# Ledger of designs, part 65: designed miniproteins, single chains, continued (2)

Each design is a single chain, and the fold is of that chain. pLDDT is the mean over its residues in the fold that is shown.

## One batch from the design tools (miniprotein)

Design m6240
Fold by ESMFold2-Fast:
Structure m6240 (fold): chain A 64 residues (1-64)
Amino acid sequence: SVSEKTFEVALEIARKKGASDEEIEELRRMYERGEDLTVILQKAAELAGVSLRELANEIAKALS
């Protein structure tokens, strides 16, 4: 699904920008328990050191 692909790309961006394995695992747990994707993406952006808008733009570029 688009939501799942969006989530996986967000994790990859956060990981590349210095998020720890433990932080990535916490984001995955949030997704698995059905938390709002927007909340998860906001946390991923925080871990990546970018704005949510910047994260959304990077995700859009990765999803062709």
Scores: mean pLDDT 84

Design m6241
Fold by ESMFold2-Fast:
Structure m6241 (fold): chain A 99 residues (1-99)
Amino acid sequence: LSEEERREIVAALAYMTAAVLKIGAERSKDPEVAEKLKQAAETLEGLADAILSGDYETAVRLAEQLEKLADEMEKDPSLKGDAKLVRTVAELAREEIEK
């Protein structure tokens, strides 16, 4: 895969992960859990947009923000799986941008 194709795949994964988290937020009965999921989803969408637009400075900043959000989400046992998805996408984004 080319560098461009790999970046497009990371952006697609970020959008898909954001969609999953938005569904989780809508179905959550805990307003704090719902808010954390919405915040992570919006940051993932911002990351995908930044990657696709070639704004790698913003993409790195948003990936770092997602890593911090994943750390916060991991404190809630119900969000451990979602936190792992968020962290994985952030790590993949940094790997492809920092080459």
Scores: mean pLDDT 86

Design m6242
Fold by ESMFold2-Fast:
Structure m6242 (fold): chain A 90 residues (1-90)
Amino acid sequence: MSILIVIDGASLATLSTADISLLLSNLLKLLLSLNVSTVVLAISQSSALTAAQKAVINSFIAQLNAAGISVTLIEAATLAAAASAANAAL
């Protein structure tokens, strides 16, 4: 199964690295329970994220890859552009 995940980077940037880690940990558990094979992860305004927040996201992608899930990362200027690009990648 393929899943599309669209994240507003500006909204995500308001969260602590601990809160982002918890959110992504719960998402990882959900994706593993659903037997997902491919994830398209689209992030709007990724430039709003700190290096520490980006490191948490990169850790999440690495955990998905380690579980045998293929990840496509898309960065876009707006949430609408991120969603459009992600749908085209499915």
Scores: mean pLDDT 83

Design m6243
Fold by ESMFold2-Fast:
Structure m6243 (fold): chain A 68 residues (1-68)
Amino acid sequence: SSFLEELLSEIRQRLDEEGVPADDKERIVSALRQHLEDLESQGASKEEIREEAERMLDQMLRHLRARE
């Protein structure tokens, strides 16, 4: 999906801006891709996919900062 690729590109840029290491960035993007593709296959709307992506990204960033 073009929408999903655009969303994941935005997420990747945000992770770069927050100084997330390349290995952690790839792991986060891969996890998000799998989950969001599952939601898309279940008929989730673009709005639902974006909201879930934002929620998961926020959770993952909090966890990653706690480990640093």
Scores: mean pLDDT 81

Design m6244
Fold by ESMFold2-Fast:
Structure m6244 (fold): chain A 71 residues (1-71)
Amino acid sequence: DEIEMEKKLLQEEYESFLAMIESIAKLALKTESKEEVEKKKEELLEILRKEYEKNIEELSEKYGIPKSYFE
């Protein structure tokens, strides 16, 4: 139950941050160049990906469950 809840929260958090990055990019396009916005968006997406992978690894170690369960 706790493991399933953690997986669900991790997935929901990832989707929420992804949507937030898209919203930030749309707002930035009003004041910044498309090239600069795309560069910043890529940087944020890379940070999000690394944090997501780190969180999967931490949950895998905490519960002794393979990473594939959370992917």
Scores: mean pLDDT 82

Design m6245
Fold by ESMFold2-Fast:
Structure m6245 (fold): chain A 82 residues (1-82)
Amino acid sequence: MSAPVRFVVEMARWELEEWRRSGFRKPLEELARGLFELVQTLTPDEAERRAAVEAILELAREILGEHAEEFVRALQRVVEET
């Protein structure tokens, strides 16, 4: 994994864990949009962006439990809209 992709993935892990600890305060669509904006800003290469998005989807399945599928759908929608 490239250094930019690794950095984005670690930031995404922190954001997903904080969302869970905060008692789900932020809407999942807003969380997904913010994370995708971060991916676009930090990974200029299309292959690196795809790798980062895929890694974030796997992190969401690990961290978000019952909310993972809702987040996955939101992130996929944001990616498709852009």
Scores: mean pLDDT 79

Design m6246
Fold by ESMFold2-Fast:
Structure m6246 (fold): chain A 80 residues (1-80)
Amino acid sequence: HSEFFAAHQKLVQKLIELIQKARKLLETQSLADVAAWYDAEVDKLIAEFQKEYPDFPLLSDMIEAARRVERRRLAALAAA
């Protein structure tokens, strides 16, 4: 249980870092390029967590849910 909590905290921190970097990249790059970069980085993160925390498949589902939300936000920000 505490292992899941530690994994989840690490995940949240890495997701925040990716989101912040994606938003900065959007200032100088196209939405298509930023989205492609973000998807590739999220795929790497999923692979990393599947390897390090194989007993917690829910973490990958949480990453995918965060990807959907943030991709919508990036598109909205680019359209503004």
Scores: mean pLDDT 83

Design m6247
Fold by ESMFold2-Fast:
Structure m6247 (fold): chain A 104 residues (1-104)
Amino acid sequence: AEAAARAASEGARRAGEASLEASKSEPKEGGLKGAMGAGSAALALAVGATVARLGDSEGAARVSELGAKGGEKSAEETTGEKGREYALKAAEAAREGAEGAAAA
């Protein structure tokens, strides 16, 4: 449970950093959409970390996987190159968090 919580928390941290970078980089022209995608992935991973701490590592992996899919969809819908880049980074962090939670 602790290892799964750590994996999800690290993924959430990375997704949160991507969201902040997107917000700093032209929020009017795609950065906002990227920030929203990254933020959604970070939130899903934070929930996953909490679920893992409650002893449900399978549930944590599932929530993290949903965050990864949400980030990927946001990247596809993002019209700005930088916004898409940050959304993809958030999706990657969420996938890593989900894999870590499943392995624990």
Scores: mean pLDDT 64

Design m6248
Fold by ESMFold2-Fast:
Structure m6248 (fold): chain A 86 residues (1-86)
Amino acid sequence: VVERLRALTPEQRREIAALLREMADYVKEEFGDEKLADTLRKVSEAVEAGNPDEAVRIIKEGLTPEEQERFLGLLAGAADYAAARA
């Protein structure tokens, strides 16, 4: 995941960060999960800043092991998709 995120351009990182912010808003509004929403916003900031190591740390601290595996998989897929569009 870290390598895939580091390969992204600043523009592609902004696209992923925007998606993560939309997911945070959705989770808060639909499920009332403020903790997950806060975690997603912090991950968005780390991704946009080009700091994938920090993004992974935030995920590890904010999510359960099962949620971590699913979310890291989603981030890797999003990064691969963004890179393929270049």
Scores: mean pLDDT 74

Design m6249
Fold by ESMFold2-Fast:
Structure m6249 (fold): chain A 74 residues (1-74)
Amino acid sequence: SPLEQRFGAFVRSVILEQEPSLANDPVLLARLVSEALKDAEDFAIAFRMEPSLGLVRLAVDNALLDHRARKARA
């Protein structure tokens, strides 16, 4: 994905800054990176917008909120 090439490393670093424990779960980390990038891409396509750092950061925050909600229910 062009978004993964452009923002993948940034998304991964932001996730690890907010949730360092994910460094010990590379499969879950990769899934959260993929989910955030897909959410940002889907939003950009739906609204005919160029993806921005702000949009990508919002997608990361949404992915982490969803992850924490699932973890709290376990």
Scores: mean pLDDT 83

Design m6250
Fold by ESMFold2-Fast:
Structure m6250 (fold): chain A 55 residues (1-55)
Amino acid sequence: DLEKRLERLIKDGTPEIQEAARKLRESIRLDLASAPVYDREIKKLLEKKKKEAEE
């Protein structure tokens, strides 16, 4: 699920969101123990994407 959400952000996001999603994917590769932190970061990116569409 986490990887699929990152993949979608990389495909559908703005350049800023794509970069942040790629960085999160790398962090997950290096540290699997921090899954809750990555979930929070992904939610922040989704919120940013929604704000971009509103503005």
Scores: mean pLDDT 71

Design m6251
Fold by ESMFold2-Fast:
Structure m6251 (fold): chain A 66 residues (1-66)
Amino acid sequence: MSTSLQILQQQLEEAKQEFPEFSEELQKIQSDLDELESNYDSLSTEVEVGRILAIIGDFEDIRVKA
């Protein structure tokens, strides 16, 4: 569970180094990850999965634009 968030955080750090021109989009993804992490203990598994999928979608949008 925490492992999935850690993997997404690592991918975000790599993306920030690879695509600094997308800093605003990457900052939005960072905010989404921070919100998910801060509310982790309060989230149901279904809500958590939905948020993770949304973050993955944001990464895919950046990759398409890059």
Scores: mean pLDDT 68

Design m6252
Fold by ESMFold2-Fast:
Structure m6252 (fold): chain A 95 residues (1-95)
Amino acid sequence: SREAVARYIALELRAIGLIIEAKQLIKKAKKGEATEEDLEEAKRIIEEAKRIIEEAQEMLERGEISEEEAQRVIDLAEEAIKLAKEAIELIKASL
């Protein structure tokens, strides 16, 4: 149970970290400072967030987390995807 709790906390912190990274990319793009490398970073955020959703679903299926805990992490990861997609649009407009 302690290992499952630690994995869940790590997953939640990873999702929050992706939201922060996506927000920083949006800020950089709005300043006209974004590069093609920032476009690749935004795409990476989307792929990593999708993996977080998959991991949360697998943990739920194994009974390691509740439906509410799984939904919380999925919602955070989906927010990261939304913000990263916004970053991509802003970066493409500036390149």
Scores: mean pLDDT 90

Design m6253
Fold by ESMFold2-Fast:
Parts: sequence; C-alpha cells; structure tokens
Structure m6253 (fold): chain A 51 residues (1-51)
Amino acid sequence: EEVIERVIKKIEENPGISYGDFKEFRKYLLTLPLEKGREVVKKINDIIEKK
C-alpha cells in the first residue's frame, strides 16, 4: 500500500511521466489482487484526466 501511494504521488508531482515508468508500475500492479490493481489504476487515470 505504501509503495502504491508513493507511485501515485510521484505521478501527481510529475504529470509528464514516461510510458516506461508506467510499464514498470503496471507490471507491479499485476502482482496485486485484481480489485486493488483496478482501484490504483482508476486513481491514476482520475489524476491524469483532471489535468
């Protein structure tokens, strides 16, 4: 959870984050339960789309 929150915060601070960084984060999400992974992706999308 703490790791996930840190990554989300990094994205908030750096809205131009590269696709490479997103790929690494996506690989990490695949190790999580589907429900948790979906919630994290939703939060990231909300941050990006709101900007």
Scores: mean pLDDT 62

Design m6254
Fold by ESMFold2-Fast:
Structure m6254 (fold): chain A 88 residues (1-88)
Amino acid sequence: APAPRLVSAGIFPDGERGYTLVVHLENVTPEQAEAIAKAAEAVPGVRSARAVPDTFNPNIPTNSYVLFVDAESEEAARAALAAIEAQL
């Protein structure tokens, strides 16, 4: 089976109050995606992290997920990215 893979990651300023980290993952199970999001959310300065299936139809199985991380600082967003990479 193909190994979990980070396809892309971006850190974007969210106005004057923090940053959004967006990470695209492939070859992850739903359980792995949830565990990775939870690991990111555990990072100090992260307010929330969510894994969203990259699909137009929730009834179609997917191994592709987009993670959205809301962080208080660029440093926290980078730490969250490192935590996500450590789960792969």
Scores: mean pLDDT 79

Design m6255
Fold by ESMFold2-Fast:
Parts: C-alpha cells; structure tokens; sequence
Structure m6255 (fold): chain A 107 residues (1-107)
C-alpha cells in the first residue's frame, strides 16, 4: 500500500492540475493548447519509463483532439488527471503539473 504522505502528495497534484486547467480556460486556451500540455507531459513520462502513465496520457490526448469544444477538452483532461491518480502514477502527475504550468505561462 502507498504511504499516507504519498497519497496526500498525489491529492495535492490532482488539485493543482485541475486548478491549472481552470486557469487555462479563463485565459482563453484552445483545444490545441490543452493537447500540447498533455503532449509535453507524455514526453516526460515516456522518458521516465512509466508505461501505464504513457498509455493513459496517449488515450487522453486522442480524446482531447476529438473534442468539439474547449469545455469538453477540459473535462477530458480532468478525467485523464483522475485516471493517473487512480493508477497511482505519481511521476506522471508531477510531469502533467509542470506541462500545464509551462503552457499557461505561454498564453
């Protein structure tokens, strides 16, 4: 079982990721900006060797690119964050926070 400290850290990363998604939406981020954040996270996760994190992010990117609205893309990205949390993908959640922060700074 994971330690209490690791669980609390992952909860913090989930809340931060969701907050960053809402900030992206408020700043007028496009579907392409959201996809770019997930793709930047995927590059880091692949380098870290997290195969399950790679699979979850690849599925999330494909779904975001098929989204018809920014709201739908945000919901898909949120579901991707929650899937990473449920799969105990700590490194993938850290990579996603960093990627979302980078894209937000570029807007």
Amino acid sequence: SMSRQEILRMIGLVLRSIGLLLDLERRGATIEDIAAALERALERVRAAGDREGVRILEEGIEAVRRAKTVDEAIDIARDTILRLFQADRLVSLEALVEALEEVLRSL
Scores: mean pLDDT 90

Design m6256
Fold by ESMFold2-Fast:
Structure m6256 (fold): chain A 68 residues (1-68)
Amino acid sequence: AAKQKKTQELQNKAAELFSKAVRAVMEGDRAAAERVLAEMEKLREESEDPALAEQIENQIELLRESLA
């Protein structure tokens, strides 16, 4: 129960950070996008669930491609 709640909270936070990063990229605010990406990387490292960590990593890679 506790692990499932923690995973859901981390998933929700990852979704919010991804949305913020996408908006920053669309607005041309590279500095803001890079800050959000750094927060996503920390969230990935905090994840105890390998599947969740992989999802966050895939989102980070997608955003980095958009910034390249």
Scores: mean pLDDT 78

Design m6257
Fold by ESMFold2-Fast:
Structure m6257 (fold): chain A 69 residues (1-69)
Amino acid sequence: MPEEGEILVALVEIYRALFKLGIKKNDSKESLEELLKMVEKLRDRARQIGADEAVKLANEIIEEIKKSL
């Protein structure tokens, strides 16, 4: 499904950025909260279309962001 592929690509790119840069405690809380909302929205859409791998990846990203809030 095109939408599943788009969600997976977006999540992989976000995950790679977080992994390469590291989530720093000095990052803007507002920027992290916006990123969290975006990933949660992508996760909810992935659940609606049955994209289990995307849901799993989104949950991992959400947990990493929450550790830095």
Scores: mean pLDDT 73

Design m6258
Fold by ESMFold2-Fast:
Structure m6258 (fold): chain A 67 residues (1-67)
Amino acid sequence: SAEEAIEYLKKNYDPNAPVTSEVVARASELSGIPAEELTKEAIRIMLDEGKDVVTVEHLIEALKRLK
């Protein structure tokens, strides 16, 4: 579930850490949301915040929006 993916990320990563493809793949596996959709949404959140790096917090917010 998305909630399981969010809990995993919060336990294992700093919210400001850059996201890797491996982290997205694990979040996709736990949530059932395709990695491409998670990446696309996390990038949108990043850009909306005026940032240039996708962080774990952006991925968590993407999971919350796509569930």
Scores: mean pLDDT 89

Design m6259
Fold by ESMFold2-Fast:
Structure m6259 (fold): chain A 73 residues (1-73)
Amino acid sequence: SMEESVKGFLRSVLKGSLTFAEHMVKNNADPELVQQELDTLEKYIEDLYKRGWLSEEEKKELMERIERIRKEV
């Protein structure tokens, strides 16, 4: 459906942003800047979940990925 296509696109955008954050860590970016980026992504994920645009499972997977990146910083 169109709604599923939009949700898939938004999930792809979020995954891309997380990949960028992983790239920041790999390239020795400022830890505070990486943490700020992750904080921003957590707020976006929470907002999308509240709007019903992410499932509980999708939110959990994205949040677990953020926590993994935080442990590498």
Scores: mean pLDDT 84

Design m6260
Fold by ESMFold2-Fast:
Structure m6260 (fold): chain A 81 residues (1-81)
Amino acid sequence: MSNEEKLKELEKKLKEILEELKKKNPDMSQAQVEALEIVRKHILEEARKALEEGKEVDIEKLAKSARELLEQMAEGLKARE
């Protein structure tokens, strides 16, 4: 499997996580959704750099960690209400 294939798989998983979070937190503002999108892109960039440097990247573990981080961010935003 190429690094490109791994990154595409991770991007798909991260987009699915955001879709789930939007369903769980329908009261999120556009700015809050944009903040989650920025974090999603950052995670993908860091994974790309790690793969380029030949580091071990567990896509499944990284997707799980990303889910936890994004869910925690969404919960923090929800707590304002």
Scores: mean pLDDT 77

Design m6261
Fold by ESMFold2-Fast:
Structure m6261 (fold): chain A 81 residues (1-81)
Amino acid sequence: SPQLEAALAEILAIAEDYLAGRISEEEAIRRIVAILSRLSTEERDYVLLTALTLLGRRVSPEQLDRLAALFERAQREVLAA
């Protein structure tokens, strides 16, 4: 889906900015929440799992754990809204 591909690309860019220290954790969560809020539960799970899979090939295990925690926090924020 073009919409899911766009959401995935945006989440990957946010993850890269966060790991590079260009944005704060709070800003990364805010941006990810805005993207996820437009998706169904199944689409959120698909996009986040795909992002972690792609990032896992390029980042250290420690960085991947940080990204997994970031994505879990963003998912909880969407459910709380």
Scores: mean pLDDT 88

Design m6262
Fold by ESMFold2-Fast:
Structure m6262 (fold): chain A 79 residues (1-79)
Amino acid sequence: SELEEVAKKVREYTIAGKVDELKKLAEQNKDLIREGLEKILATNDNPYMRKLAELGLELLDKNPILAANLFATIVELEG
C-alpha cells in the first residue's frame, strides 16, 4: 500500500542519514501520515501503538521527521 511504501522510505532515509530527503518526504506526505496515525489511534487494539500514534499526531507540525519515524515504527511493528 501507499502507507507501507512511505513508511519503508522513511526507514531507509533514516538509516542512511539522508535528513534532507527525509524532511522532504515527511512534509510532502504529511496528510497521508496524519490519516495513517488517525486510523491507528481509532482502530489499533494495542494501547502502546495508540500512544505512539497520539504522539506522532502532536509532533506532525512541529517535527515532521520525528512524526514520520513514529508512523514508520508502528507500520513495521504491525507487520
Scores: mean pLDDT 87

Design m6263
Fold by ESMFold2-Fast:
Structure m6263 (fold): chain A 86 residues (1-86)
Amino acid sequence: SKEDFLAEAEALVKQLHEEVRAYGEEVLRDFRALLEEGVLSEEDQREVLSLLRKAANAKNAAESRKYLLELDTYLGVLQLRAAVLK
């Protein structure tokens, strides 16, 4: 559900290395906007959580940032999809 997604995503962002947490919070804010617009499918939500789990479980800030960059790229694709379907 939307509520379950947000709760898990927020918990995962709080588990990020301190050096990248602000970036994770920014990316999650943009995903929240897409979720509120109804453009995040259950499959999209699962992919976002998968990337956030990888970022949260990364051994260092550099690896965490790599997964957050992948997440940011995915965000860009979803924003473009939302704009085209509008």
Scores: mean pLDDT 85

Design m6264
Fold by ESMFold2-Fast:
Structure m6264 (fold): chain A 93 residues (1-93)
Amino acid sequence: MEEELRRALEYLRTLDPEQQREAARALLRVARTVPATLERHRDMSEEEKEKFLALLEAYRELARVLRENGGDEEAVEEALALLEEGIRRIEEL
């Protein structure tokens, strides 16, 4: 993992339950933009696909940590579903 992602994961584990719920809701807002982003960038280079895939995989890891730590379960599950669908669509491009 990138240093930035590792630092973010460590930080998330120190958050109180209210802060974790807020982080989960913020992640869901980002995840909800993924379908529109993929539609705008249908003609991606292989390098752009790899970078976007890595980004979605990083967000998925953040969602998993929030799920394990008792974040907003509904928001986390929706975010995970959107991120996993995004990853699948990129891999099929």
Scores: mean pLDDT 76

Design m6265
Fold by ESMFold2-Fast:
Structure m6265 (fold): chain A 67 residues (1-67)
Amino acid sequence: MSDEELAKKARRGAALVPTLDAAGARAVAEFSRRDAEILEKQGLLKAAEAMREAAEAAERNLRAQGY
C-alpha cells in the first residue's frame, strides 16, 4: 500500500473519531501513535503525519468525554 493510500485511510479514520466511545478513542490514539513511529522509520512520512493527526483527534475526543 502506498504512502498516499495509508494517509487517506488514516484521515478517514480520524473523521470517525467524534463518533467513538472512550475505549475506541483510546485505542485509536494508542495504535495511531505506534503506527506513526513505524511508518516514519520506514520513510512513509505522509502516512506517519496522517496517523499523528488521527491520534490527536482521538485525544481531543477523550478530553471532550472527560478523560
Scores: mean pLDDT 77

Design m6266
Fold by ESMFold2-Fast:
Structure m6266 (fold): chain A 109 residues (1-109)
Amino acid sequence: SMTEELLKQLEELKKQVETATTAAELRSLLDQVGEIIRKAEDQRVLELALEVLEVALRRAETLPPEDQRPVLERILENAMIIIEKAEDLELILRAIGLALRAIGLLLDL
């Protein structure tokens, strides 16, 4: 199914995000996550995508400050799409928490 293919892609992207060392790599990976989120019809895809964004936020914090903004903006954009598409309150609240953390980091730049 399309859902199983998207879940497999997200698991692979999660591993790539965990090992990404540059802003350019993180931006490219986050753009791919965004495409998956936009196609998602199954809440499991949104839940796994949120996990990938949580890893990406931790990786973004390790980048030089001058490189963080475009990565944080992509994390925020993707989190906002999850908030819009999510149907489970727990998932919505987790995505809001991530969005607020990304906003806080952007304001500190």
Scores: mean pLDDT 91

Design m6267
Fold by ESMFold2-Fast:
Structure m6267 (fold): chain A 62 residues (1-62)
Amino acid sequence: DLIKQLLANFGLDPSRFTISEGETDLFAEAGRRDKTLVELVLERGEEVHTSSKPFDPSLFVP
């Protein structure tokens, strides 16, 4: 995952990010960090497997 490497290089811990349901977060983060690099990865068709323990409502829905 090229984007995971980019996230780490920008000081973002790829294990702390999730894009499964946070695709919007990916675009927002790209704009904050480096849209150019993230866009390059997206153009290549790379898939990012960055996920961790975000604020999951399932833990607080009961």
Scores: mean pLDDT 47

Design m6268
Fold by ESMFold2-Fast:
Structure m6268 (fold): chain A 90 residues (1-90)
Amino acid sequence: SEREIELQKELKLQLENLLKALKVPQEVRDKIIKELEDMIKNKVPVVEFLEKVIEIVEKIKKELNLSKEQQEMVDGFIEELKKEIEELKK
């Protein structure tokens, strides 16, 4: 639906801002954002898109030496996405 596409676009922007706050290199951010844009263009289900965003962010948390504040930002972002998935399953 158009509402689901809009949600995916908003989440893409939120993720891009989070990746910048985590100091993820531009080249890595560009690759991630392109993958998500391709998923939106291919009309991937919104739940699958949200699960992919969670996977990406969890991987970044494991690979980067994040500060406690940055880890809390990541955990908060993941928790909100998990809540959105549960709401979409209702």
Scores: mean pLDDT 85

Design m6269
Fold by ESMFold2-Fast:
Structure m6269 (fold): chain A 69 residues (1-69)
Amino acid sequence: SSAIQAELEAGLAEVDAELARRQAELREWFAANPDMPVTEQTARALQVAGDAEDRRIALRREAKARLAA
């Protein structure tokens, strides 16, 4: 339904906003820690991106379940 799709879109927008905030925090963290290895920087960036994708998957799964009911 259009209502379920609107809720999904709103939830995905919240995930995008949180991702942007966490990426900004991560950039500040890297600036504060100039000796941090590039491998650790990459790992932290991947973790932040992975957390966002997990939330998107959960939101899509919930929307699909509601549409199937």
Scores: mean pLDDT 88

Design m6270
Fold by ESMFold2-Fast:
Structure m6270 (fold): chain A 63 residues (1-63)
Amino acid sequence: STSLTDEEKKELLREIIDAIKERLKELLKENPDAEGVKKQLEWLENHSDEELIKLLLKNIEEA
């Protein structure tokens, strides 16, 4: 099949989540008083990649 498997989708989402976390850390380093960025990063860091992937998959929930 040319479609992504569930495992391949999870790996892709993990890469995306990691990239977002890295970008937020960079932004916070440049703007340490950016409360919105800080809160977003803290929320992401309080969840494992597996939890974030499950949350994203549930929110998408396309038939």
Scores: mean pLDDT 75

Design m6271
Fold by ESMFold2-Fast:
Structure m6271 (fold): chain A 79 residues (1-79)
Amino acid sequence: ALVTDLQNLIEKLKKEPPGSPASAATLSQLSADVVNAARALAQKEGLNADDLIGRLALYAQLHKVKQATLLAALKELLA
């Protein structure tokens, strides 16, 4: 399930050292709504926002996740 995969990604990020900031190219792969939801989720979970955005962009590309589906899952995690 996408929400479970995103929760696992968040837990993994909590255990990793801070990564590199998300590049402009990485940000362009995600809609503005997804980026805004990811920033809010990073703040809620105590994560670096750029690290979360980068991992979400990679996840969406590897798993062919639609932006609307990703946004819905991020909103569920924010509730």
Scores: mean pLDDT 75

Design m6272
Fold by ESMFold2-Fast:
Structure m6272 (fold): chain A 95 residues (1-95)
Amino acid sequence: MRLTPEVLAAAAERARGIFEKIKEEIERLLAKGTEEDKKRARELLDKLENVLLPAIDAVIARARAEGVPEAALEPLRRLRDEVERFIEEMRKKLE
């Protein structure tokens, strides 16, 4: 299957929705600040790092291999950078 700009835009929107939901939950857990809430926040950060980031990277790599223009990858690249930065920031708050 060829990755069209429309397919990539839909993938980016879906991944962003997943990220925003998990982000809100992590921020809510950290606001509560119990040890159980911090443990759950770490589990959600691990999910972002080990599931969402690799999934985004795989789509980007495949799209590049299929010759998709870099402009069509911009939403996914921006989301990847945003997710990685969020993980780093939240892990510092959990130290």
Scores: mean pLDDT 85

Design m6273
Fold by ESMFold2-Fast:
Structure m6273 (fold): chain A 59 residues (1-59)
Amino acid sequence: MSEEFQLEVDGRRFLVSISEEDGKYVVSVLDAETGESASGVFDTREEALAWAREAARKL
């Protein structure tokens, strides 16, 4: 399965996508203005979501 949503952190807009691959959750966070991105692979959807919020703040 896959999910996409927009996230705003500190006035910046990010695109977050989460997809399930081979029992893992692959998440990517893209800064819509700079094009910088970060990606991670997690065992659960909840871990992926929590990481995405932190990654957005660090981009």
Scores: mean pLDDT 79

Design m6274
Fold by ESMFold2-Fast:
Structure m6274 (fold): chain A 92 residues (1-92)
Amino acid sequence: MYELTIFIQAEGFTEEDFEEIKKIAEEIAKKHNAEVKKVVIDLEKGSLLITVEAPSEETARKVKEELEKAVKEHAEKNGGKLVSFSYKIEEL
C-alpha cells in the first residue's frame, strides 16, 4: 500500500473549482483502484490538499499524473492559474 499526498496552490479558483477538482480526484482514484482518504480545501490560501491510498507505486504515479493534467486543463479552461502542484509518494 502506498500513500500519495498532493498539494495544489491556485489563483482565481472559486469554491466550485476546488469542489470540481475534488470530484475529478475521486473519479481518477476509483478508476485506478485507489481511494481518496483526505481532502482539505483552504479558500483563503487558495490551496487543496489531497491524500490518496493506492495498491502500488505505479498506481500512485498514474493517479498523480492524471490529476496534474486535469488540474492544468481546468485552470486553463476556467481562467484560473495553477501556482504549484507538489506531491509525495510513500510506502505504508
Scores: mean pLDDT 87

Design m6275
Fold by ESMFold2-Fast:
Structure m6275 (fold): chain A 87 residues (1-87)
Amino acid sequence: ASKEELLELLEELLRLALEAARDDPVLARQIEEYYKRAVEALEAGDWEAFENHVRALLTLGLEAAARRGDEALARRMVELTQRIFAA
């Protein structure tokens, strides 16, 4: 996939993760920091760093979704992350 397509998928993952963490401003800030690091890695062509930061963002998003019991949101984030890594 193009860098532009990867960025759009990453932005969607950020939106889902922030939806899960909407009542937790500390977790939301951590999610946003990993998003920023993932974008920086993508722009630098550092695929290993990109993958690591995306996995960290996913982990925090899944933690937030689990606290809410939102299995559907968790599944959507996992499926989207799989699409990012398959691209």
Scores: mean pLDDT 88

